Designed miniproteins, single chains, continued (4). Designs and how they scored, part 38

Each design is a single chain, and the fold is of that chain. pLDDT is the mean over its residues in the fold that is shown.

## One batch from the design tools (miniprotein)

Design m13297
Fold by ESMFold2-Fast:
Structure m13297 (fold): chain A 87 residues (1-87)
Amino acid sequence: MRPVARYVRGVVEMLRRAALRGEWDAEVDVPDEVFDELRTSPEAARDHERAMRPLARAQGLLDEGKPVEEILRQLDEAERLVEEIER
């Protein structure tokens, strides 16, 4: 699995856990390999930006106390984009 894809999946799991369990203090560390991939690959930077967009929306929805179903919809979109990045 590409470092960027692995990181995005980690963020999806963290936000899903926060939405379903109220585990709001969960953190996902950004590995050095992700920063290296983003600095050295324009394609990885593009893929990261694309996948992080629905994750940013999910975080915003969670912070606003929106329904879990809306949050999960954004997380499902992020997972779909990660699957495309890995192919």
Scores: mean pLDDT 74

Design m13298
Fold by ESMFold2-Fast:
Structure m13298 (fold): chain A 57 residues (1-57)
Amino acid sequence: KEEELLELLKLASAIGDNETLDYARNKSEKTKELAEKVLRTAPRGTHPELREKAESL
């Protein structure tokens, strides 16, 4: 469950999808912490593999 959230947050951050990030942050304190951690690592761009994972969720 947490791993799935992390993958989704990485994808959302990479493509600049603020709506998905906001949705995740509103679900629990844990998702907010994960979103902040992903944003701090500053993903370097979009990866097709990450988008494929999000679609499988």
Scores: mean pLDDT 56

Design m13299
Fold by ESMFold2-Fast:
Structure m13299 (fold): chain A 100 residues (1-100)
Amino acid sequence: SAKDLIAELAKRDPEKTARLLAALRVEAPEEEIERLAEELGLDEEQVELLREFVRSLSDLELSEALKEAAGEEFVKLFMREYLRLDTERGLKLIQEGIEK
């Protein structure tokens, strides 16, 4: 299951796992997602499993599911990466708007 995959990945590399899940949640550029997936050794089927999982849940449901899969400290890592990526994306979109 997606939860089992997240638990395994978070145990192996919590920082990159949190970054990948955050990138999938915010619909980051495919280049970034592919890079993180390659670094974690994930195939296309595993990436799509994780994408469907993080995109199908509400913020509350996702937070609880991640806590169940990888623990409270992992949820904190995920939230940190999510806020970072969301902020960076927002700032880039604003900057691109100003330049036009």
Scores: mean pLDDT 80

Design m13300
Fold by ESMFold2-Fast:
Structure m13300 (fold): chain A 68 residues (1-68)
Amino acid sequence: SVLEELARSLKLSAERALQDVRDGRMSPEVARTFIRQMRKEAEFLEPHVPELAREIRELLREIERLVE
């Protein structure tokens, strides 16, 4: 489905963002903005693709822990 493909794309974006934060390629300010935007997208996807939305939220939580 289109929503599953979108969710998988967003999960890949979150995985890349996590790696960029770990490698020092993404500033904490940019990472916080990314988390806010991605959480809204995951919230929209939750009723349609709950498993992928959960996985995205877990990745965003890991990024948040690194930039706090």
Scores: mean pLDDT 89

Design m13301
Fold by ESMFold2-Fast:
Parts: structure tokens; sequence; C-alpha cells
Structure m13301 (fold): chain A 83 residues (1-83)
């Protein structure tokens, strides 16, 4: 199932360079984008409750960029409206 996980990661982060950089830096501390990737992947596969949970975890990360937090907040609102 490494192939399935890799495909989910590719959908969450379609830019190969960004995907490489994030994977490379993930070994130090939990990468600030880890929950963002999981949220986008869950959303792509229709797991709306799981997506909301991961977006909320991403928002709690103090290292997360403001633009990405605004994106996550908007996604949470839209997904909650569909539940």
Amino acid sequence: DATVDLNLFKKAVPDPLIRYMLTYNATSDPHPYTDLFKAVAAEEYGNLKEAIDHYEKFLKNPQAPLAMKIFAEKRIQELKAKL
C-alpha cells in the first residue's frame, strides 16, 4: 500500500518539487504541511469528516503559513455545510 499512499500524496501536492522538499524535510519534526496533505487527500477520496479533522489539526500548527490557514478555514466551512 505504499503505492496508494504515494498516489494520495501526489493528489494533495501535484508539484513534484514541492512534494520532494516536503518529504525530505519531514524527518526533523512533524512537517507543518503534513495535516494539510492528509486533509486534501481525504477530501479527494470523499472522507469529509477525516478531511475536516486534518484541516483543524493543520490550523493548530503555529508554523503553518497564514495563506494556507485561510485556505483550510474555508475548506472546513464548505465541508461542514455538506455534512
Scores: mean pLDDT 66

Design m13302
Fold by ESMFold2-Fast:
Structure m13302 (fold): chain A 81 residues (1-81)
Amino acid sequence: MEKVKENLKRAEEMTKKGEEGTATPADMREGIFSVGSALQALDGKRANEVVKEAMEAMQESPEKATEILRKAVKEAKELVA
């Protein structure tokens, strides 16, 4: 659980940078893989779906990737609670 909380916090920080428009592509990838790692411990199938969807969205729009990341962080937080 400690690593899940750490990964979630990191993903949340990267999501915030995305929302503020300050995220680099590296920050977005870090957030995506951090939430993916957190979700892998909770729901591995959903983790794979989220990482794929978010990485694909990064190629279209940083805004879409940030929205997917925000939704995934919220979902993971609900699973931990």
Scores: mean pLDDT 81

Design m13303
Fold by ESMFold2-Fast:
Structure m13303 (fold): chain A 58 residues (1-58)
Amino acid sequence: SEKEKKLRELRERRKRVEQELTGQRFAAAVLRDPQALAEVDRQREKERKRFEEEEKRI
């Protein structure tokens, strides 16, 4: 169905964004940069909430 297609597309995009942010967080952790870690965590939380809201509307 159209709803199932939208859910699959949303979940795939979410996975890609999460992978990118996970890589950025790992790099910040290796560099021991607490400001960079906090920034990545803030971006990850913002994107997570956005995707959760979009999923609820499907």
Scores: mean pLDDT 85

Design m13304
Fold by ESMFold2-Fast:
Structure m13304 (fold): chain A 94 residues (1-94)
Amino acid sequence: GPLPTPLLDYLPEEARELVQRAVQAFKEGKWDEAARLFRESADVAEKYAKETGDPRARQAAEALRHLSEALEAISKGNYDEAEEHMRRAQAAMA
C-alpha cells in the first residue's frame, strides 16, 4: 500500500514524485522498477534529512529504504526477507 501522506509531506517534491512513480510501478506488478524508484526516493530523502536535520525526513528515508529492499527481495523470490523489510518499513513509519 502507499506510505502515509503526512510523512511524505516532510520530503522535497523530487522524492514525492519518485514515490508516486514507485507506487504506480508497484500497482502494475513491476517489482524491480518499484524497488529502484523507492531506492532513488530514499536517497533523495536521506540527502534532504542530512541537509535539514529533520528527524521526520530521516524517518521517511528509512521507511522508503526498507520498502525498496522489500520489493527487491520480492523480485528475487525472497519472500521471508521481503516480510522482514516490510516490518521494518512499518516500524519506521510508526
Scores: mean pLDDT 82

Design m13305
Fold by ESMFold2-Fast:
Structure m13305 (fold): chain A 78 residues (1-78)
Amino acid sequence: TRERVEELFEKLEEVSRKKREAEKLGATEAAELYTQAGQYLYLAINAESAGDLETAAKYEAKAEELEKQGEELLRKHK
């Protein structure tokens, strides 16, 4: 749905902000994970727009996993 596509774009924007903050802090590994999460969110948006809800959900879940890993690395970054 359009609502789901807009939600995914909002998540993509949030992940992009987190990537910029990680880059600002020199947390390269976290920034790379956020980059990958953004790529999967973009794939989820394309799948959702095409009506492939199952594929969209899988890409969104992978993006959330990568975002969580990025946040974990960022917490450990001194």
Scores: mean pLDDT 85

Design m13306
Fold by ESMFold2-Fast:
Structure m13306 (fold): chain A 92 residues (1-92)
Amino acid sequence: SLEEKLEEYEIRRRALEENPELDPGLFLKVLNAIKEVAKKKGIKLSPEELIKLSVKITKLLQEDPNISARELAEKVGISVGTASAILKLINK
């Protein structure tokens, strides 16, 4: 919907303004992967939680594109299963 697109645009813009080192394309892929995994698991994320998680994962992927699901999970504070699902969606 238009409202969902506007919310996503605002989230992306704010994150990029606060973190200019982020690749916008990778950030969008990470954001969409997190949204998809959260929806499948029935997890409710606030916009702030979504931004925080997307920024952390994007930074880690830019530093190490071959980061393992286990290492990502440990550094971000999520389950290995969630980290694995996110990485699988990004690498499609």
Scores: mean pLDDT 83

Design m13307
Fold by ESMFold2-Fast:
Structure m13307 (fold): chain A 83 residues (1-83)
Amino acid sequence: KAVELGKEAAELLREAAEKSKDEKVSEQLKIAADKLEELAKKNDIEGMINVLRAAAELLEKAGYKEEAEKLRKMVKEIEELAK
């Protein structure tokens, strides 16, 4: 379930990367998505949360406030599942 949320978040990061006109932001979001999938395969819940928080901050600074809020919601859901 936490792994499923990680995959969903990775998809959102890739979609945001494709919509981003800033090539550097797009590249960083793609790297975050790839890392998130790797951590999900390893069942590294803390690593996934850290990547999601960093990606949400990146999205907010880039002006993608709605996408950032969706990632923060996913972080809360993953934290609840990790209890």
Scores: mean pLDDT 79

Design m13308
Fold by ESMFold2-Fast:
Structure m13308 (fold): chain A 87 residues (1-87)
Amino acid sequence: KPSHDEVLEELIAELDKYDPELAKKVREKYKQAKDPSLSKEEKLKILTETIQELVAAANASTDPELANILLALAISFQEEKDKLLEE
């Protein structure tokens, strides 16, 4: 079964087909959220801002396929945020 990280990378790869710059930004935000040198507060801020940007992009999209990819990414980032909040 694919791991959460594998699912997220697959979704980013799908996003790259529509918007490679946004896909690159999302990948860098995910790496930052996983950085052990960052505080829990900094990671929560990065995750929250990324979720908000993904949801806003999905709502602004006229392409239902792209909107679905962006919402799936937002859900994956929310799951990561929820794990961090349980600490």
Scores: mean pLDDT 84

Design m13309
Fold by ESMFold2-Fast:
Structure m13309 (fold): chain A 89 residues (1-89)
Amino acid sequence: AREAQVEALLAEYRAWAEEENKRLEEKGSLTEEEKRELIERTAAFHARLFEVQDRPELARLAEELREAELAGDEARVEEIAERIRELAA
């Protein structure tokens, strides 16, 4: 049951991410408002995914990643993203 929910969420996230990536390539730049919307939406998908997977540590890291991205802290973003990749592997 949970596996089906995870697959559905990943499919939804991938479809959205592909549309956003295409918009980025076609438009060339994001406004600050569009950047915030992208960060918030990505964070919401990750939080929901990790909640369904019963991975509270990953959910917490996803929230920290969102905070770092909104703060423009690129070094912290990379550090947290790498930690998420390590734990999700």
Scores: mean pLDDT 76

Design m13310
Fold by ESMFold2-Fast:
Structure m13310 (fold): chain A 70 residues (1-70)
Amino acid sequence: AAPLVVPKSREEALLIADAGVAEIHRIIEVKYGNLSPEEVAETDRLIAEINAAIQAGDFDRVRELIERMR
């Protein structure tokens, strides 16, 4: 599993993290049935990058990566 880690700024970070997790789950539920194994692997990589960005407190990167998954 790829757990999300909340960065230092609590209120904003929690809202962004929660929104990010919800959006990722929505994308997975809507698209996973239609994804190739290669696309699944790419999605897993993007999730890992989002988790790293959240941990680093880089909200601009989190937004960019979520938009890339759409």
Scores: mean pLDDT 60

Design m13311
Fold by ESMFold2-Fast:
Structure m13311 (fold): chain A 72 residues (1-72)
Amino acid sequence: MADEKVDELVRALDERGDHIGASFLRMLYWLLKTYPKDEEEANRLVDIFVERYGLTEEERELLEEAKRELLE
């Protein structure tokens, strides 16, 4: 489930000392759940987050999977 994948990524960010990134990921997930099921906007928000916080490929795939589950 998307919630479980987001929790895993939040934990990964927290473990590497990115507590601010972990907080922002929780806010991004809330935003994607609450506001629009617009795929373009969701993709834009994910891209901004990935670029800003320097996610690994595995962390990026986890976020992409969570995004896909939210848009379906």
Scores: mean pLDDT 69

Design m13312
Fold by ESMFold2-Fast:
Structure m13312 (fold): chain A 65 residues (1-65)
Amino acid sequence: MKAMLILKGEASAEQRRAILQILRDMEKEYGVSANDILENPELVEEFQARLKEAGLDQDVEITYL
């Protein structure tokens, strides 16, 4: 199934940039694509943990189609 990253709530342009930067950093660290991260439950948990650390977790939803 296709994974989708949804930015919701009152996310500013700066918050959206920070969210995408966290995802990009994980791509570099694990040597995988953003889609691979979003489709892997363990990597999604890591991504959510990083978002929570940055105070961005309430502005993000990950859904599977």
Scores: mean pLDDT 75

Design m13313
Fold by ESMFold2-Fast:
Structure m13313 (fold): chain A 68 residues (1-68)
Amino acid sequence: MKLKLTPEGLEEVEKLAKEKGTPEVVIKIALHELSTNEFTKEELINILVNGLGLSEEEAKEIVEKYAE
């Protein structure tokens, strides 16, 4: 099943990625991808951790709370 982050989830991801020091250009590209496309749970966690610098725990919490 493919999932999409809610607008609230996208805002929380942007905030966390900025706190981790992820470059603004990388954040903008990833947020556009996350807002436009649907992903599997594994793909979402991969984007959040390896793309945006979130911890695995933070990524799992975001997916649990904000993925539809």
Scores: mean pLDDT 85

Design m13314
Fold by ESMFold2-Fast:
Structure m13314 (fold): chain A 111 residues (1-111)
Amino acid sequence: GPEVKVSGGGTAAEGGTVNVTATVSGLPEGSFSVSVVATAVDASGKVRGLGAGSAFVESGGTAVVNVTITNLGSAGTYTAEASALVSVEEENGKLRLVGAVGKGTTITVAA
């Protein structure tokens, strides 16, 4: 199935934004788009920032989706996580959806 890797991140201000990149590999045959929701997750597993992005794909089995995570929480360290939903069109025109999840980079929110 598809695999998600998250890169980017870095340092942001409280309530600020950070850019991450979700790389979705192992796309099924007939994949035409990938939608990604990325979150900043604190040490307790709570979501403290959210963003979404999408990309159309034609071939090559990999999609790169840039996501801006917004509304970051209080000063501290967060992990960027991404959930991807792959849209697949079968030869008969039937739509199929395939999910994948990845964890990745560190986000630091400065005081």
Scores: mean pLDDT 85

Design m13315
Fold by ESMFold2-Fast:
Structure m13315 (fold): chain A 84 residues (1-84)
Amino acid sequence: AKNDVLAVARYMRERAGLEPTEAERAAPPMSPLAKAIVEELEKAGVDKEEWARGAEQLLGVVRQAEEGGHDLSKLIEEAKKIIE
């Protein structure tokens, strides 16, 4: 959900040594799902630049979904098609 995406974006931004945005700071503590996602990213050996880029992309996705009235479910469906 939106809160999980924002919590992951906050973690990624902090790992990049950057200050979280207001939206990311307002997100609740990471759920077990969000924590599992960041643990897998840590195992993948993502560098500081990739952490920063990932945080910005996730924040952008949330903003576009809210502003455009698009459901995040559609973006998840399209991501699944790329990994097929």
Scores: mean pLDDT 69

Design m13316
Fold by ESMFold2-Fast:
Structure m13316 (fold): chain A 91 residues (1-91)
Amino acid sequence: EKEIEEFLELFSKVETEPTKENAEEFLKLLEKRIEELRKKPEYKDLEDYEIGAIILLKALGYPEEEITKERIEEATKQLKEIYKKIEEILA
């Protein structure tokens, strides 16, 4: 799916080429995807980090039935570390 490919590509670019441009593109894409998912009733009560973790898990190829609460919690920790790196790049 195009959205998954785009997310993985930008994530890879932030890791391999940590430029302000790549970090900004990644944040904009992630925020846009979080906003789109938040409009759906099933995601309405989730925190932004939890929705971001679900996006990351889907990008890694996990099907919906394998996106468990435990995986969301672990992916949320990873996403917070990614945000920290992006903040350092943008500083």
Scores: mean pLDDT 75

Design m13317
Fold by ESMFold2-Fast:
Structure m13317 (fold): chain A 93 residues (1-93)
Amino acid sequence: MLDYSDVKVDEALANSEEVKKIVQDFLRGELTGEDLAKLPEDVQLAFAYRLGQYFAKSPYRDKAKASIEATKELLKSISDKAYQAFLLGLKSP
């Protein structure tokens, strides 16, 4: 597990097929913020972290600036922990 202050992310869960599918469904526009808010907290944090890593590793990150900012606002509306997990993912090399 990754552990930064009050934000703990299960990295094994973030690399699971379940969370990978959630990230892909979200990127295809198949999941709403309400759907994400209904997920267990550990899954929300794993999802947010994985999504942050996806944007960090994207060769088109500069074109995704608006999507990154919209995702930050969406995750803040779900929880501060999900937002922090996303920021941790964005810092991943």
Scores: mean pLDDT 77

Design m13318
Fold by ESMFold2-Fast:
Structure m13318 (fold): chain A 95 residues (1-95)
Amino acid sequence: GKVEAVEKDVPSTAGGSYIGALLVANKAAEEAKKKGGKRLVVEISGDVITKEAVEAVERAAKQAGELYGLEAEVIVNAPITDETGKVTIKAIGEF
């Protein structure tokens, strides 16, 4: 199987993480769907992220999955804290 990957560095605020996740998740989902893909994985990695920002990324991934008919999953590889930092949001469409 092949994968389509898109990533973006964002501030780990709820707003920044939501916009970044929405952009990369929709792009990866659209490309995966064109190639007969069935799954979207969104990975958060980096310094630290807030619970609200994780929930925002989960909403963006779910919205992209529903729009393109893909199962969406979010993987958090950053410490969840009350502090903001910098994270990379990587969306992977599997086909």
Scores: mean pLDDT 81

Design m13319
Fold by ESMFold2-Fast:
Structure m13319 (fold): chain A 80 residues (1-80)
Amino acid sequence: SKLEIRREIVFLEAEITAHRMLLTMQLRDLQLNNGDPAKIAAIQAQIDKADAMLNEATALVKQGKYEEALKILKEGVEYL
């Protein structure tokens, strides 16, 4: 149902946001300890992709395109 799709969207957004927070903490730790620049760049790219997918999903939800938003968020969880 549409309600079940919307609940799944909220759950997946929460999962991506939580993982993004973990990546942000890892990035900060690497920056403070002069970590590998390649690893810093890779984590930043993952954060940027998570932000882009969350923003796209939010825009799709505002347009009533719930199935498309759900697809983007499922891909986001698999990528992270």
Scores: mean pLDDT 88

Design m13320
Fold by ESMFold2-Fast:
Order: structure tokens, then C-alpha cells, then sequence
Structure m13320 (fold): chain A 92 residues (1-92)
């Protein structure tokens, strides 16, 4: 198989790091990883992919509605390029 493009490889690393943090129960670390990935995104397409991943995680957090809401707000802040809101969500 052909290797994925470098941007897709970086997104794969971000997803792996976030999933590892969630598996460890470290939701704050997962939010910080997503915020850093969004700040380092070079294209709107990369921002949309990070936001979609955040929404996916929020949908998986049905047993923790407060954390689900934080991941939803993270996705919205990423799409709006609101880096101040990203920092508030990640450091709350």
C-alpha cells in the first residue's frame, strides 16, 4: 500500500496520542493534545479533521456528559479558529 501523505501521518499521531491519554483516563491531556494539534494545523482541512475527531470522541463519552460537552466545545472552537477558547477548554 502507498504511504499516507505527511499531513495524514501527523493526524494519525495526534489521534494515537489522544486515544492513549483517554485510555489512561487523562481527559485533560487529551484536550491539550487536540488544542496543540489545532494551533499547529497548516490548512483548514487539517482543522476540520481535528474537529471531526473531537466530535467523534464527544459522541463516545455518553457516560460523562460534562466531558462530552467539553469535547464538543473544543470541536466548535477549532472550526472557529478561536484559540483563546481552545486554551480555556484545555486548561479549565
Amino acid sequence: PLPPPPSQQQLGRTRSQVLEALEAGDYEKALKILAEAAKNAKTDEELEEIAEFARFLAEGLVDDPEMSERFKKMAEAILNKDFEELDKIANA
Scores: mean pLDDT 78

Design m13321
Fold by ESMFold2-Fast:
Structure m13321 (fold): chain A 86 residues (1-86)
Amino acid sequence: SAAEKAALLAEVEAKTDADLAGAHKLLEEKLDELKELAAQSNPTGPGAALYNEVVDAILAGDIEAAKAKLDEIAALHLAKARESTL
């Protein structure tokens, strides 16, 4: 369903911060489903530009570029979380 596909993209986004290896695994195992979902997504908010690059990489079938962008997002979120802890 459309809700299940939307949940899958949201899971990738959520795992980027909490379980980066799991996010990479979802890209590897669910690339075709994520490509279909990415064509329908419109990310919003402060991270939207980076997630749009992930979406573009997924649509291009460039899983390595998508993984690299998730690593970049995770690093930014980790830095932000570290500032909040201090």
Scores: mean pLDDT 64

Design m13322
Fold by ESMFold2-Fast:
Structure m13322 (fold): chain A 72 residues (1-72)
Amino acid sequence: MVEERIEEWRKNGQVPRLERAEFDELVALALAGAPEEELLRRAAELARPDSGMDPAEYRALAAEYQAALAAA
């Protein structure tokens, strides 16, 4: 799932943190069927070491997005 894909990148150290808008862009790309390689490259381009979003916050955002997708 999209949420699991984003969390896996973070877990593997590919993208340690993302801001909400950056996470939304990656989720939109994943839903459009972008390959994992492109998603990882884009995540690396968007991620910043001092991102303002903590892990719990974007996990909550991912959960909300997954719930919205399940409802649609």
Scores: mean pLDDT 57

Design m13323
Fold by ESMFold2-Fast:
Structure m13323 (fold): chain A 75 residues (1-75)
Amino acid sequence: MHPEMQEILEELEAMIKEAEKLGLKETAEYLRRVKEQVEELAKQGTPEALEKAKKLLREAKLHFLQSLDALARKE
């Protein structure tokens, strides 16, 4: 597996665990689906697949931040 791809998968796993700790069940499920997509991209072994995985990680981080903002706004 490409080293950068392994790092992306490890970062997604860390975000999943953090979302679970915070009780963000829907966010954790979303992040697991993103991880599954990145695992499929890892099987392709192309530079294009790595770039797609990097984009998915950036989008996952944004979604996680939006979930944290939504949590902060709840009473």
Scores: mean pLDDT 82

Design m13324
Fold by ESMFold2-Fast:
Structure m13324 (fold): chain A 87 residues (1-87)
Amino acid sequence: SVDEAAARLREIAEELLEKHPGVTGAAVSVEGDRITVVLHAESKEAAEEMAQRLIEELEKIPGVRVTRVSIEEDANGHATVTIEAEV
């Protein structure tokens, strides 16, 4: 279910935050059959590394398909990753 996939994604995001310096926050939201993960990182490099790792973990969850990945850098060099997936 979407709720089970979202719960698993929250676990993965929390584990990545613990193990990977330079990641400052993570949020998981659900709208219908779509899951959105937002990661905040202190650098674009950290954001890209975490996005790749999270996509790999998402691909292991049955019925989950990644539909969009975006990385945006702000004026202070911090980056925000948005990953959208469907269940």
Scores: mean pLDDT 80

Design m13325
Fold by ESMFold2-Fast:
Structure m13325 (fold): chain A 98 residues (1-98)
Amino acid sequence: MKKARILVRGYKNGIATAMVETDLSAEEREELANKIKELLEKDPEVESVDVSITGGTITVIAKGKDGKRTAELTLEAAKEALKEMGIEVVNEGLLIIE
């Protein structure tokens, strides 16, 4: 089964960053990145989202009004996208940076 690890950080000022590390193909990484972006762009609490791919890692930067809430939304979007693609989440973390 394909596997992913997720680490999300929420910051003061409403910014959240996520790193999604995968053993996916290049095509599957692009599909996953697009799914995460679409889920976050549809959320009215998310003001902006940027998604980039470097090697096996997808990086998400999301902005909202509250860093903790934006981080929670980012983690749930990543988990939903992974679930839709049948990918197992083997590790997840969420940190709030004060």
Scores: mean pLDDT 86

Design m13326
Fold by ESMFold2-Fast:
Structure m13326 (fold): chain A 58 residues (1-58)
Amino acid sequence: SGIERAAERARNGAEAAASLGRPEGAKKAQDYAEKAEKATTVEEAEKYMRLAGEAAGG
């Protein structure tokens, strides 16, 4: 589903941040990934996916 894809992308961002030695960004991105997984709509999941990407990337 769209929710599962958004959550997966958020998790991938968190893992990438962790592999690059960015523990604070990885932790925040992981927290957003968990919120994306619990989202009731695709729009909400994609919002958390974007926030995870921002946390992971800077």
Scores: mean pLDDT 84

Design m13327
Fold by ESMFold2-Fast:
Structure m13327 (fold): chain A 63 residues (1-63)
Amino acid sequence: MSPLAQKIIRAAKLLEEGKTIEEAARDAGLPVSLLEDISFGDKEMLIRAGKTIETHLALQAAA
């Protein structure tokens, strides 16, 4: 799995904790522009993307 996927999952969890996209990007070690591009500025889209990636990784690990 890409290291980028793990960082996106972390950013999504930080957004669920009430962090801003900028704070989540900084704390996850991602460019804020990347998160903005993925989400079009909508934190809910980032949260959904992170949950989808996390679910796929969990299913792969469980196999």
Scores: mean pLDDT 74

Design m13328
Fold by ESMFold2-Fast:
Structure m13328 (fold): chain A 62 residues (1-62)
Amino acid sequence: DLTQRLQQRYDQLKPQLTPEQQQQAEQLMQQYIDHAPTFLAAGVPEQVILDGFDEDLDEILS
């Protein structure tokens, strides 16, 4: 389940995030969840979506 895997990645980083970064990461996660069905229907692999989420999370941590 893609939604569950996105949540797990967020949860792993959450203890290292400031409250502001947590809010940004939660908004980002929701955006990925909302658009994931469209990407999957277009044939984008689940792993590519997860890799993109990980990259965007790293930008929030910067």
Scores: mean pLDDT 83

Design m13329
Fold by ESMFold2-Fast:
Structure m13329 (fold): chain A 96 residues (1-96)
Amino acid sequence: EKEEIIKELEELYEKAKKLVETMSPDQQRELLVKAARRAFELLEELGLIDSLPDFTVNTLVELMKKLLEYAKTASVEAQKKILEFAREVVDELEKA
């Protein structure tokens, strides 16, 4: 199950990278701000709020990468929460 979740996260990360490349810098920044607010909620849920500096990023792609790397060593419960966030981000990118 852990490996299956990581594989889906990697697929979502690659999809997000491609979608972001089609956007203007201003659109990318707006989406990063929206994603960052949800990511702060996620970090609190995961008990990682004290690690917030490690997740401070300038792009949505960097944020997705850091969450993917964290997920590789996380519990299945934490991985599922990160997966839900990643799906939300990709869905929002597709609608933009």
Scores: mean pLDDT 75

Design m13330
Fold by ESMFold2-Fast:
Structure m13330 (fold): chain A 64 residues (1-64)
Amino acid sequence: SAAARRDARARRGKILESEMQSIKELLEKGIISEVDAQKRIDELRSRMTPEEREAMAAAREAEG
């Protein structure tokens, strides 16, 4: 149903946001390099739909 698809998209969005936040935290703490962070982001993006990539790009633009 449309409601089930909407709920699944919302859950997936939160998971992707959490994954991106984890990468940022590791980078800020110096646990991973900027190059490693970029590789993790690229891997995450390869698993995303075009719409999810657009939403993530907009969120990143808002942060600078």
Scores: mean pLDDT 74

Design m13331
Fold by ESMFold2-Fast:
Structure m13331 (fold): chain A 92 residues (1-92)
Amino acid sequence: MEEKIEEYLKKIEEYAKKAREVDPSLQGRLDRVLELAKEAAKNPEDGQTIFTRAAREASELTEEAAKRNPEAAKYVKQIRDAIAELASTLAE
């Protein structure tokens, strides 16, 4: 369990790094999404609500990024998907 959670968090961080490299203006919003994902992982009881917030922010960021750079949007979408996988893992 712990190893799988760590794997998904690392995956989210890697995609955030790639998105930031493509569009540095996303840094602040990417940091917010990462913070929410880490917070949800630490609080499984409230995790579903926090993951819902993280997924919503990642989806909104994907749409915004797509208007400027589709490559950055691709990485933000991967972050959203990884958050969903992490949420499912914690729910099991």
Scores: mean pLDDT 77

